# Designed miniproteins, single chains, continued (3): the designs that were tried, part 12

Each design is a single chain, and the fold is of that chain. pLDDT is the mean over its residues in the fold that is shown.

## One batch from the design tools (miniprotein)

Design m8409
Fold by ESMFold2-Fast:
Structure m8409 (fold): chain A 87 residues (1-87)
Amino acid sequence: MTKEEILAGLRAAIEALEAALKKAKELGASEETLKDLEKTLEIAKKGLKEAEKIEDAEEALKVAEEYAKEAQPYLERGAEGLRETLA
């Protein structure tokens, strides 16, 4: 995997999260669900900025994985809240 592929993946994830947050707001998702999605997006954007600073693809991937771990509990709660909203 190249650095450009890693950054492209992160950008795609951010776009998907922004779209999901917009849709969640339109569907009247709970404040808790919106906060979890917003926090996931915040962490993802921070991870992208840090990964962009790194020349080495393996080091950029490690940074991306670190931010993914930080975001995971927020993403899981946000996804669960979205499922409840769509039920």
Scores: mean pLDDT 82

Design m8410
Fold by ESMFold2-Fast:
Structure m8410 (fold): chain A 56 residues (1-56)
Amino acid sequence: LSLLERLAMKELGLTEEQIRTARRMVEEGASAEEIAKALGISVEDAKGLIEALRAA
């Protein structure tokens, strides 16, 4: 995992498997709302996670 992915895990309380799932969803073109619903986080947190995953 990149530094940004590890930071997202720490800030959002996500597991490594949830980060892997989010990365797969981003690659498939999923929206921030879809990722937020899948992971049980806010849309704002999902937007931050997407930026972190794209920068990794």
Scores: mean pLDDT 78

Design m8411
Fold by ESMFold2-Fast:
Structure m8411 (fold): chain A 86 residues (1-86)
Amino acid sequence: ISDEELDNAALILGAATFGVASAREKDPEKAAEDAIRFLRKVVEQSTSLEDARLAADAIISQIEKGHPEAAKRVREEADRLLAEKA
């Protein structure tokens, strides 16, 4: 495994782990806000829009398991942030 593959795997795993924590948050609004804040950092710091999209999808898929409406809001904001970065 290359360093780039390892960095990408770490980013996706970190995003998924954050998504699990957000899905377990008792307040759906707070879960959405925390996920959006995390995504802003990922999008701004990422040198790859593809990696940022994979991280966003990992977060959204986990949040959807606990808070489907929050996941929808996070998806809409992720799409906006990624479009602005592109």
Scores: mean pLDDT 77

Design m8412
Fold by ESMFold2-Fast:
Structure m8412 (fold): chain A 80 residues (1-80)
Amino acid sequence: AEELRKKGIQALREGKYDEAIKYFKEAVEKDGSAETYLMLGSAYLAKGKYDEAIEAFQKALELDPDNPLARALLEVAKSK
């Protein structure tokens, strides 16, 4: 899971949003942590997939309700 998250982050840095989404989806299957769902949502948001981003950020908040970054990113996605 950690290795997949690192690959996803690298893909995001390179603007390879589809590749980032793929790695983060595999990461949530291995480790469904709030942090991994945040990364998945961020990749969807970067690609303009707002409905998928909302779903991922909601999953992150289910796992960590007090996460201020997840709440902020969810509101950004909903504003689209």
Scores: mean pLDDT 82

Design m8413
Fold by ESMFold2-Fast:
Structure m8413 (fold): chain A 73 residues (1-73)
Amino acid sequence: SDAEALAREVEKALLEKGASPLAARMAGQVVRTLQSFYNAGRISLEQAERLLREFLKNMGLEEYAELVVDLFR
């Protein structure tokens, strides 16, 4: 699925930036969930980007927020 492919790209990008495997997996899971909601028409792209930033900040991954949002586009 598109959500699975995007989650994999996010995990790869975070690992290349030196994130831990756990951090990369957590970010990938958030992206997979929000991309599924976006593809189902349940949230807008703007709402998905806002939620991505909020979830990453709450997980202590705010330093990766812009990278993840850019990949979600």
Scores: mean pLDDT 83

Design m8414
Fold by ESMFold2-Fast:
Structure m8414 (fold): chain A 67 residues (1-67)
Amino acid sequence: MQQAEQLYQQAKQLYSQGDYDSAVEYYEKAIELDPSNAELWREYADFLESIGDYEKAKKYYEIADLL
């Protein structure tokens, strides 16, 4: 959905600016709007892995695989 994609794009922009806390917030909002979109879960997991949160990334990859 366009709205979830906009939130995802904002999260990516915040990440590029070094605002990881706000990036997490926007990724979570995107998933809340489209929780059945396996690709959003994978993209958020990729982000978490890039910032060193490997345990949370693993859980979210598993959620994506179940969808």
Scores: mean pLDDT 80

Design m8415
Fold by ESMFold2-Fast:
Structure m8415 (fold): chain A 60 residues (1-60)
Amino acid sequence: ISALATVKEDYTASSDDELSLKKGDIVEILELLDGEHVKAKNLSSGKEGIVPASILEVVK
């Protein structure tokens, strides 16, 4: 079962593999990557990409 997280601050993608997020967005964590990055889906836009885990707050 995937975890949900809230975005703590605006994030702008700097590469094609990254996802841009807005503070207050809800994301679904799809995969854990290198311990500091996750693959997530923005539930508002439906887009997927890599984001730093440090900008996310897991709901559980």
Scores: mean pLDDT 79

Design m8416
Fold by ESMFold2-Fast:
Structure m8416 (fold): chain A 71 residues (1-71)
Amino acid sequence: DPNVEKAIEAVRRALEASDPQERREAVTQAVIYATKAGKTEAVEHLKRALQAIDAGEDPTPHLEAALKALE
């Protein structure tokens, strides 16, 4: 499923990103592709990751949970 593959790639980009804006953009792309793939559980984890980023908190646990839900 190309949408699942693109969502996984976007989550991995977010995990590797050192810049907060780049990380936020990667998570936003992951939400778009996970939504197109119908991966509702992954979308919820990705929304929690966005909330963590916006709050200045570590999004890593939410991104890892999203990655697991996509696989």
Scores: mean pLDDT 87

Design m8417
Fold by ESMFold2-Fast:
Structure m8417 (fold): chain A 68 residues (1-68)
Amino acid sequence: MTLDEIVEEVVKYAIDNKLNISPETIKLLEEAGVPREKILETVKKLQDAGLFIGEPGLVEYVKEIIEK
């Protein structure tokens, strides 16, 4: 998976499941090498959808994607 695909899948998962993105999820994306600008764009999209501030389940989902 590309980093862009990971970001898009996280956003899609959060919107579809009405979950928020946590600070822990943001750290995981940064550690996976996703550029800060892409993370901020993702956060803004989730905020616009009313989904920013995060569920622990989203962290687990992001870990699974990054690890494959």
Scores: mean pLDDT 60

Design m8418
Fold by ESMFold2-Fast:
Formats: structure tokens, C-alpha cells, sequence
Structure m8418 (fold): chain A 66 residues (1-66)
């Protein structure tokens, strides 16, 4: 599920595994029906820092709960 992917991405981001976290956030965003531009923006931001990856994961987790 999109929620499970976003939660796993948060775990990977906490471990500093940003490339893997970014891939899971991209997949989660696609499953949630986000536009290609928004999904790519989240992926690129997640590669920049753990803080950005964690922020992206939090947003997608909250969206998936709705």
C-alpha cells in the first residue's frame, strides 16, 4: 500500500539510505495519484538530505491515512 511504502521510506531515511527512501516515496506518490511533476519533486528533494526525505515521508503518510 502507499502507506506501507511511505512508512518504509521513513525508516530508510532515518538510516541515511536516501536513494532507497526516494524510490519508495516516488512509488507511494504514484499510488496516491500525485502528478508526475510533484512525484519527481519529492524524489529529488529526498535525495538532498535526511530532513527532506523525512518531511516527504511524513506528508505522504498523512495523505495515505485520508
Amino acid sequence: SALELAEEARRLALEGRLEEAAELLQKSGIMLGMSDEVVESIREASLESPTSALAGAKELIELAKQ
Scores: mean pLDDT 83

Design m8419
Fold by ESMFold2-Fast:
Structure m8419 (fold): chain A 96 residues (1-96)
Amino acid sequence: MTPLQFDLEVVLALALIGLAIAKKHSKSPEDQKVLDEAGAKIVEQGEKAIRANDPEGLAKAIEDTLNEAASKLTDPEIAEYLKRLAKIYAEKVRSL
């Protein structure tokens, strides 16, 4: 494992923790399903990007998946939290 790959795995883990917190506070089964599907997609695409030593690939996986999920959520507050997560963690990856 390279130091960069370790840092990318930490950022991926933090993004997934953010999704888990959003799901905990979601009252809608439909929104919880959207959040679960977003998490699975970020894991699949994020792990691929980390293996390829591709920070921009991880940043895009987080940003695109969380913004797409936010557009599908019925709860506007949880949607805003996902948009905030997308921005913070994509910027964090790009700063590495």
Scores: mean pLDDT 88

Design m8420
Fold by ESMFold2-Fast:
Structure m8420 (fold): chain A 100 residues (1-100)
Amino acid sequence: MTEEEMLERTRAIVEKLGEAAAESVAGKVEEALKEAERAKLALKAILEIAEEQGEVGKKVAKEAIKGVEETLEKNKEAHEKVKKILEETLKYAKEILEKL
């Protein structure tokens, strides 16, 4: 997987986390939780690959951290359980960056 492909996939997954947060505000909490968990697992999979990619991995982890932090800031009214999934995702991305 190229650096460009990893960054594009990371951004797409972060966008899905944002969609889940917005759905929770609209009252679709069960659907939002399922989508947030799927996006979290997909992002963890990319970050696991990133851990072995050195300099490229650092860029991917930083993009994930930035994207999830921006999503949390934009979606303060999201359901508490969805915010918890976002916070857990952010923590994991930061842990991967520390290993790089």
Scores: mean pLDDT 86

Design m8421
Fold by ESMFold2-Fast:
Structure m8421 (fold): chain A 59 residues (1-59)
Amino acid sequence: SDEEAARRIIEGIERSLAEGDVAAAKAGAHEAMQMLEEGRVPEELRERLERLAREALSL
């Protein structure tokens, strides 16, 4: 589901950032941005996913 996909992306970005894996964090951020553009992120997860994606892309 879109909710499960969004949660997996969030967890992936958080893990990559915690581990200092810049390449994985940016890959997750690009995936997040595509899902946001497609309007597939549930409202409840949108702010968190957007914040994490912006953080990762600023690395």
Scores: mean pLDDT 86

Design m8422
Fold by ESMFold2-Fast:
Structure m8422 (fold): chain A 73 residues (1-73)
Amino acid sequence: METLVGARLAPDAAILAEAAEVLRKTPGVLAVVSTLGATSVVAGVFESEEAAREAAEALRKIPGVESVEVTPL
């Protein structure tokens, strides 16, 4: 079941780059989108819930990640 992972981040280019890289390196990733601004966000679409959970857990370990949401599609 395809699953969306979205994260809100501190407005820091290094944090955004690290979070986006974590999503891109997760097996089962289908797409990644990132936006830097006063509200910085990264989102990934994953082939499975298991891949999405792995990505979400890795994102939560990054300092400056404010929230992580996992949504089945």
Scores: mean pLDDT 79

Design m8423
Fold by ESMFold2-Fast:
Structure m8423 (fold): chain A 113 residues (1-113)
Amino acid sequence: SSDQLKQQYITQSREHVQLIIGYVARAAGAEVATLLSTGAGLALEDYEEGLRKAEEVRRLGEQLPEARDLVLHGADAVENLGRAVSGDVDTAIQSAKQTEEHAKRAKELYDQM
C-alpha cells in the first residue's frame, strides 16, 4: 500500500540521518550530535519543531569551521526527514533520496578529516 511504501522511505531516511549523526559526533562532538538527534526525533512528531531544531543546528555549524559543511548536511537531512513524514508518498520518496545524498556527502566530508 502507499502507507507501507511511505513508512519504508521514512525508515530509510531515519537510517541515513543516524549515519550523519554518527559522523557529526566524531567530527564535531556530542553536543551538536545530540541537537541533531533531538531534531530528528521532533521531525517525526512535529515538522515545525523539527525545522526549528534544524535551524539551531545550522547556527551552531556556522561556529564550527572545520565541521561546518558536515553539520549543515545533518541539518538538511533532518529537514528532509520532516518532509518525508509530513508529506505524501511521493514526497517521502523524494525526501529519502535527498537524505541519502546528504548522508553520502557527510561521509565524503568525514573521510577527508
Scores: mean pLDDT 88

Design m8424
Fold by ESMFold2-Fast:
Structure m8424 (fold): chain A 55 residues (1-55)
Amino acid sequence: SNIDKLVELLLSLAEDWNLSLEAVETLARSLMKMQKFSEEETEEVLRRIREGLAK
């Protein structure tokens, strides 16, 4: 659920601000490091961001 909320937030920001995939991934990685996400959680968030931006 925390992963779901973060993915939704990042995809909304990407759409609202017309961010590139690279920019969104950079923001995601920075936020996840600050919030102490695990490697598995980090990979899941990045996978879902890539899926969402491919639509």
Scores: mean pLDDT 82

Design m8425
Fold by ESMFold2-Fast:
Structure m8425 (fold): chain A 71 residues (1-71)
Amino acid sequence: MAEEKAEKLIKEGMKKYKEGVRAASQGNFEEARKLLEEAKRLFQEAADIGSPAQKGLARMYIEEIDRELAK
C-alpha cells in the first residue's frame, strides 16, 4: 500500500539523516552533504505518495535538511 511504502521511505530517510548528522559532527562534510541529499530525496518520495500525516512529517524533515545544507 502507498502508506506502507511511504513509511519505509521515511525510515530510510531518518537513517540517512542520522548518518549525515554524525558525519558532520566528525568533520566529514562531503559525506554529510551526500547523506543529507539522499535523505531529502527519500522524504520527497514519501511526501508524493504518503498520507496527509506522512506528507507533513516528510515536509518537516525536508525543511530541517534544507536548513542543514544551507550552513
Scores: mean pLDDT 84

Design m8426
Fold by ESMFold2-Fast:
Structure m8426 (fold): chain A 98 residues (1-98)
Amino acid sequence: SAEEEKLRKEIEELEKRAQELYKEKNYLGAMEDYFKAAVLALKMGDVEKYRRFLLKASIALMEHLKSNPNMTREQIYKEIGEFNRRANEERKKILEEK
């Protein structure tokens, strides 16, 4: 469908931008774009791309946390918790809409 074509193009653009941001060590930017790509892949029913992009987003988050050695354990747990909360909420919304 035209909707699926649009989602596919958006995923490709997000993946390309995330790769560029990761290479530039903008790990938060890469995390956000990989996360958005995962959400769009799930909307398309592509569970394998969803898992792959979500993994890449989590890796980018871990690299960001590692690049800031002054973060407290509480701050690290909060960032990881927020990532997991966002992922669970987006997954729930998509599955409840189908």
Scores: mean pLDDT 87

Design m8427
Fold by ESMFold2-Fast:
Structure m8427 (fold): chain A 75 residues (1-75)
Amino acid sequence: LTEEQEREADLAMARMYIALGKLAASKGKLEEAIELYRKALELAKEVVEKYGETPESEEIIEEAERNIKEAEEKM
């Protein structure tokens, strides 16, 4: 994979983790949701460190952080 393809793939994976986390949270599986959001956050931050910040990566980080906080408040 090229650097561009790797960045795009990692951000897509981060978005998928957020979607899976939201699904887990909707089923009351808050601990599982938090772990999925943390995976998304870690991956997005790693992309920022390696490739620089974009509006997409910033949005993913903010969404993951917000969803972690909301899930933790419900536990």
Scores: mean pLDDT 84

Design m8428
Fold by ESMFold2-Fast:
Structure m8428 (fold): chain A 66 residues (1-66)
Amino acid sequence: MEELLEKAKEALKRYYDKLVELGMITPEQAEALYEWELERIEKGLISPEEFYERAVADLERLDALA
């Protein structure tokens, strides 16, 4: 569980960093969005597994656009 959460955090970080690289958001916005998503995990609104799946899928979408 904790290992999967760390992978999800890393994938989500890469996702927002990619959005910054593509000029879609600022680094400050990326940090705020990343913290917002972590808060949702802590609140139990989404499982670490679902969070990881979503982060990987979103990152793949951005790679297809770049």
Scores: mean pLDDT 75

Design m8429
Fold by ESMFold2-Fast:
Structure m8429 (fold): chain A 72 residues (1-72)
Amino acid sequence: MKIPRGLSGEVDLSGKGITSIPADFYAPGLTKLNLSDNSLTSIPAGFRAPSLTELDLSGNKLTSLPEHIKDL
């Protein structure tokens, strides 16, 4: 499954079989994002969600996180 563009507010995308995030992902209105229980192996360094206060990446296959995401 591909992540939709233009996300805002609080979004739950858990358990959707997501395997990647677009390298140009930009969601300035996104405040909470649940990506738990997907198949993500990485988060792109270009991931930008400046209003994001909560990010759930549990249950993925992540080997590393960009520095700006580690504190979310």
Scores: mean pLDDT 77

Design m8430
Fold by ESMFold2-Fast:
Structure m8430 (fold): chain A 60 residues (1-60)
Amino acid sequence: SERKELLLKFRLAVLEMEIDLYKKLLEDESLPEELKEQLKEELKKAEEEKKEVEKELESL
């Protein structure tokens, strides 16, 4: 389905933007440790979700 491919590509683009943003935020040494730990967890989740979306796109 062309619609499914477009939705997966859109989701991939959003995840790539989120991953880039989290990585940039984690470069800020002035952030509280609690926030850094939360950002690291969110980054890990986004990277795992990206792998699943990429796998779904490859299976189309």
Scores: mean pLDDT 85

Design m8431
Fold by ESMFold2-Fast:
Structure m8431 (fold): chain A 65 residues (1-65)
Amino acid sequence: SKEDEIKKIEEEIEKLEKEIEELEKRLEEARKAGNEKEAFELELEIGVLRIELGVLKVVLEKLKK
């Protein structure tokens, strides 16, 4: 059902937000350590996950119509 799809997407959004938060902590540590390569790789991974999060939020808004 539409309600089940909404719930599933909300759960996926929450999981992605938590994953992004953990990666942002790792990014801060990499930057403090001067590990530019690791920082760049983490920035790319965070960027991809933020795009995925944005797509899910758009889908959620469409389902709530």
Scores: mean pLDDT 88

Design m8432
Fold by ESMFold2-Fast:
Structure m8432 (fold): chain A 77 residues (1-77)
Amino acid sequence: GSHMEKADELYQKGIEAEKSGNYEEAARYFYEAARHYLRAGDTVKAGVALGNAIDAYEKAGKQEEADRLMAEVDREA
């Protein structure tokens, strides 16, 4: 479906941004991918993408953003 296709595209862009050291950009792509995976009903891929977004924000020195996403995970459990 369109949400799954968009999620896969965004996830790949996140991987490419991370490989180039653009961690804040990578985190944004991974977070957008996670939201699209959730809308597609793929909670496993959404969790992986959200974890990658948290890790990327931490590598970018954006701890407040990482903490916000960790709180979102706790709320969904």
Scores: mean pLDDT 86

Design m8433
Fold by ESMFold2-Fast:
Structure m8433 (fold): chain A 71 residues (1-71)
Amino acid sequence: MSAKEYFAKGQELLAAGNYEEAIELFDKAIALDPNFALAYAVKAAAYRRLGQEEKAAALAAKAHALDPSLR
């Protein structure tokens, strides 16, 4: 499975409310492509849904460092 395929499956789980499983798939996407800025951004969104704001903020900062166009 490619980084993009893991990312797509993670987004499906995120939409379904399976935040922890979505994070695992985003981690696999990042492991294959460490510069995948959007994967860090959506992983941050998943952590916010879990109430883990400090982890979310760190991941959002990483996403912005890789791609400054991400808000």
Scores: mean pLDDT 85

Design m8434
Fold by ESMFold2-Fast:
Structure m8434 (fold): chain A 71 residues (1-71)
Amino acid sequence: EIEELEKKIAELEEEIKELKERVEKLEEELKDPEKAADPELVARLVGERIRLIGLEYELELLKEKLEKLKK
């Protein structure tokens, strides 16, 4: 179970890293005033941020579970 949790944590960290890169690219694009007025780009950024928050929350829960098992 500990090994399975460590693997899931590593997989989530990889997914979070990739998603953070996408969010950063969208944030850079939205620094352009013309693109900041595009509701599709804004909606995409919001959606990616919500997904990122969800994954980071799941990662935190798995890390807490792992700490309890290692304790």
Scores: mean pLDDT 81

Design m8435
Fold by ESMFold2-Fast:
Structure m8435 (fold): chain A 83 residues (1-83)
Amino acid sequence: GIDEHIKYSEESIKYMEEGKTKESMKHMKKSRERVKEEDSTDPNIKESIESIEKSIEMIEEGKIGGSIGWMKRSYEKMKKFKE
């Protein structure tokens, strides 16, 4: 459920901050797949998916700081959806 999406986002941010970009990317992709199973009409879910996609784009370009920022945005949107 949504708690697993939140955990994967937290883990991906932690791995990026530790310089473990491959591990982070795996968790980002898992978070994205799980979030896509939620109600896609909810703005928080839609923005969360868009933020994960941007985070993946940034890490592929070597922009780790930008990637962290976008994943934190996704994490905050998923937490807001849970409230």
Scores: mean pLDDT 79

Design m8436
Fold by ESMFold2-Fast:
Structure m8436 (fold): chain A 56 residues (1-56)
Amino acid sequence: METLLAMAEGAGEGLGRMQRSVDPERGEEVGEESRRRLVEATLERYRRELEELLRR
């Protein structure tokens, strides 16, 4: 069961990041590659955190 406040906060943060980080990079393809690397790093970290949680 999710709360509307939690969803609104997450959406607001996502939109804020897009306006601040993506706007200047929208004209450059190198910004997209940086985002791909960031996503891969985030997924790798998330998987490591899940393994730690499974051990606890």
Scores: mean pLDDT 58

Design m8437
Fold by ESMFold2-Fast:
Structure m8437 (fold): chain A 62 residues (1-62)
Amino acid sequence: MEKVRELILESASEGVEAISAAAKAVAARKEGNEEEAEEYREELEEELEEMERLEEEAKRLK
């Protein structure tokens, strides 16, 4: 199996986690939990950065 496939699947998994974090941030903000919303927003940004790293690694292996 190609390592590129695993990196793409890992990136997709991070994408799902990013969507989940975004949903939690929106829910927390709607509930008035600004601090929680900020923490989830930071988690979203970290997940998006990990996706970029995995995508660049996959490109490098092609």
Scores: mean pLDDT 77

Design m8438
Fold by ESMFold2-Fast:
Structure m8438 (fold): chain A 74 residues (1-74)
Amino acid sequence: PSESELTLATAAVTLATLITVNRNSEDPELLEVRKRAEELLDRVQEAEAAGASLEEARELLREAMRLLKESEKL
């Protein structure tokens, strides 16, 4: 796999994990995190299908990591 493909895969795994961990949560803030993770995962999947650049892949990974960090503070 290319570095771009591995970067997108890392973003996808991070987001899928956030969704899975929070799937049974009824907390409104965690529901919002899950919704944002689902929306960002859709963008990652679109980027994978389009053969996105490494720069775009890194941006998506940064957004995924930021969301993960925000969720850890809740």
Scores: mean pLDDT 83

Design m8439
Fold by ESMFold2-Fast:
Formats: structure tokens, C-alpha cells, sequence
Structure m8439 (fold): chain A 60 residues (1-60)
């Protein structure tokens, strides 16, 4: 996935605001993040999701 696509999927799933989506997207582009797990890690680092949500998104 592109960073934009991965951020859109995660943001829609979590009900994030446009402002929160943009903050995650900027970091995703900087890091070349293309997976939902990479985007979830960025969202957690920014304090936008909990540890429990991060675990659910990255668990098999």
C-alpha cells in the first residue's frame, strides 16, 4: 500500500479526525511507511491510539 492508502484505512477504522490523519500521513511519508502496522506504530507514538488498539492492529 502507499502511505496515503494505509493512513486512510487505519483512520477510517479508528474514526480519526482529518487533522489526526494529516499528522500520521506526514510521518508515514517521512518514514516510507506502507503497512497498517507501521501506521499504527506512528499513531501510537503520536498518542492517537492506545497500546491495546496497537496490539489489535498488529496481531495476526
Amino acid sequence: MTPEEAVRVLADYLGLTDEQRERILEKARERGATTVSDIARIAKELGLITDEEYERLTAP
Scores: mean pLDDT 77

Design m8440
Fold by ESMFold2-Fast:
Structure m8440 (fold): chain A 72 residues (1-72)
Amino acid sequence: MSAEETASKLIQKAIEYARKGDLEKAAEYLRKAAEALGVDPRDVARGVAGHLVAQGLIDRETAEKLIELTEK
């Protein structure tokens, strides 16, 4: 499994948890995806959270909280 395939699966898990309102688990999976890609977890979180807000799946306040949780 490539790093990109691993990160994609972890991002999918993060999206599932974010949609369920489990932001702590969503942040954990986003950090793991960022680790697999060798990038800043906050950049991954901003991209994913922005996409979810644009699709109407979470609100902006939820997105901001998710990004903050990736700093832990």
Scores: mean pLDDT 82

Design m8441
Fold by ESMFold2-Fast:
Structure m8441 (fold): chain A 64 residues (1-64)
Amino acid sequence: SKYVDLLVEKGGLSRETAERIVKAIEEAVRNGDEVTLEAARREMVEIGLSEEEADKIVEDLLAK
Protein backbone atom coordinates (compact mmCIF):
# COMPACT_ATOMS: atom_id res chain seq x y z
CA SER A 1 0.00 0.00 0.00
CA LYS A 2 1.29 3.50 -0.83
CA TYR A 3 0.16 4.67 2.63
CA VAL A 4 2.22 1.97 4.37
CA ASP A 5 5.26 3.10 2.33
CA LEU A 6 4.60 6.76 3.24
CA LEU A 7 4.37 5.95 6.98
CA VAL A 8 7.63 3.96 6.80
CA GLU A 9 9.54 6.60 4.78
CA LYS A 10 8.18 9.82 6.35
CA GLY A 11 7.12 8.62 9.83
CA GLY A 12 10.12 6.34 10.45
CA LEU A 13 7.83 3.43 11.41
CA SER A 14 8.47 -0.26 10.87
CA ARG A 15 6.43 -1.78 8.02
CA GLU A 16 4.53 -3.94 10.56
CA THR A 17 3.52 -0.86 12.63
CA ALA A 18 2.56 1.10 9.49
CA GLU A 19 0.36 -1.81 8.29
CA ARG A 20 -1.38 -1.94 11.70
CA ILE A 21 -2.14 1.81 11.57
CA VAL A 22 -3.59 1.58 8.03
CA LYS A 23 -5.76 -1.41 9.05
CA ALA A 24 -7.00 0.49 12.14
CA ILE A 25 -7.96 3.48 9.96
CA GLU A 26 -9.74 1.22 7.42
CA GLU A 27 -11.69 -0.45 10.26
CA ALA A 28 -12.60 2.96 11.76
CA VAL A 29 -13.83 4.12 8.32
CA ARG A 30 -16.03 0.99 8.02
CA ASN A 31 -17.51 1.58 11.51
CA GLY A 32 -17.89 5.38 11.22
CA ASP A 33 -15.59 5.78 14.24
CA GLU A 34 -14.62 9.45 13.89
CA VAL A 35 -12.88 9.47 17.32
CA THR A 36 -10.44 6.74 16.20
CA LEU A 37 -9.90 8.51 12.85
CA GLU A 38 -9.01 11.79 14.61
CA ALA A 39 -6.69 9.91 17.01
CA ALA A 40 -4.93 8.19 14.07
CA ARG A 41 -4.52 11.53 12.25
CA ARG A 42 -3.00 13.08 15.39
CA GLU A 43 -0.61 10.13 15.89
CA MET A 44 0.61 10.41 12.27
CA VAL A 45 1.44 14.10 12.84
CA GLU A 46 3.17 13.28 16.18
CA ILE A 47 5.49 10.74 14.45
CA GLY A 48 6.61 13.25 11.79
CA LEU A 49 4.04 13.44 8.98
CA SER A 50 2.72 16.88 8.04
CA GLU A 51 -0.91 17.71 8.85
CA GLU A 52 -1.58 17.78 5.07
CA GLU A 53 -0.08 14.28 4.59
CA ALA A 54 -2.09 12.87 7.53
CA ASP A 55 -5.32 14.51 6.27
CA LYS A 56 -4.77 13.11 2.77
CA ILE A 57 -4.33 9.53 4.05
CA VAL A 58 -7.57 9.72 6.08
CA GLU A 59 -9.45 11.45 3.21
CA ASP A 60 -8.29 8.89 0.61
CA LEU A 61 -9.36 5.99 2.86
CA LEU A 62 -12.75 7.66 3.55
CA ALA A 63 -13.34 8.10 -0.23
CA LYS A 64 -13.67 4.33 -0.78
Scores: mean pLDDT 77

Design m8442
Fold by ESMFold2-Fast:
Structure m8442 (fold): chain A 65 residues (1-65)
Amino acid sequence: MEAVDEEELERRLEELRRELVEKGLLSEEEARLAVAALRGDEAAIRALGERLGIPAEELRAELAA
């Protein structure tokens, strides 16, 4: 099966973004950064880490789990 990995990843990212916004845990901007960070965007990981007060290295490890 092709594109299964991409579709699953996109679905998880969309679900996460919606959950974060619905629960009010993060602002829409922070939710977008979280989604980009989960996609492996280093700039987004760094920006999100700065906002949350978490080192980019720690945040990356948490996202990988």
Scores: mean pLDDT 70

Design m8443
Fold by ESMFold2-Fast:
Structure m8443 (fold): chain A 89 residues (1-89)
Amino acid sequence: SLAERLRLAAELLRRQAEEAEALGAPEAAELLREAAERAEAYLAQGDLEAAQRALFEGLREAAPLLAEKLGLDPEEARALVEALAEKAR
């Protein structure tokens, strides 16, 4: 179900936040953690659409910061997140 997929996605964002912290990107880690917490709150209310939106908003903000830390193109990171958001409909 969508709710199960969104719970898994929130769990994955929490793990990605831990990885971001380990890589020395605490601002990206905070954005990912906040997105996961927001999504979990919406899931508890049964608002699957808002939960999905919260997850992708966090990824949009965190991805370019992670890319910069890794020496990658932040614009390519943003484009990848947008492509994933389009696919998640």
Scores: mean pLDDT 85

Design m8444
Fold by ESMFold2-Fast:
Structure m8444 (fold): chain A 88 residues (1-88)
Amino acid sequence: AVELFREAAELARRAAEAARRGDKEAAARLLAEALRLAGEAAGRPEEARKQAEEAEKYLAEKASLEEIEAAAERLAGMAEAGAAAAEA
């Protein structure tokens, strides 16, 4: 679980970086993958997979770069907290 949360946090940070660079496609893809890993780490792999697929489409087609960056930074913080909780 700790490893999956750490991977999710790293991907979320990379998604925020892609959004800051204006690479919406990469940002959406990386954030969706981070969401999938975070959900798997939380013990909800099937739900996480469906949510990630829907999120990637929404993020690529409808979300702004600012929304993707903010969501990615929020997810990174939550995933880091999840890793810390799983280690405790």
Scores: mean pLDDT 79

Design m8445
Fold by ESMFold2-Fast:
Structure m8445 (fold): chain A 89 residues (1-89)
Amino acid sequence: SMDALIEHHVKEFEQMLKQNKSKEDLLAGLETHMQFLIGAAPSKEEALAALEELKKRVEEIAKKYNLPEEVQEELLKVFEEKIKEVEAA
């Protein structure tokens, strides 16, 4: 299910934070996670819903792990750019 896939990618992102991966690795990982969800979604509507849910969960985890505000802002920008790309497609 899409919910199980979203949860998997959320856990993978949290694992990267636990492993103290660089900002560059976090951003690259996020791009990969988003692209996988887009490819797995049966419709554009479900792809957008999955991206919004992943965004919400990543925001919550970033705050939980006390990521610098600048890093949190960069993560949000990556989501916003990808969501706009999917909406335009």
Scores: mean pLDDT 87

Design m8446
Fold by ESMFold2-Fast:
Structure m8446 (fold): chain A 57 residues (1-57)
Amino acid sequence: SAARRERLLEAAREAEEAAEENLRLAKENPEKSYQYYAAASIHRVAAEINRELAERL
């Protein structure tokens, strides 16, 4: 449905924003940079999954 597609795309957008925030935190906190890079990667994968799900609707 269109409504569900819109919710999935919004979830993907929020995940992308979370990934960008974690990349910024990695640069600002070198002692934890690898943890923030890992979190950013997880959020990017979540964004891709939500977009793929939206495409199938």
Scores: mean pLDDT 87

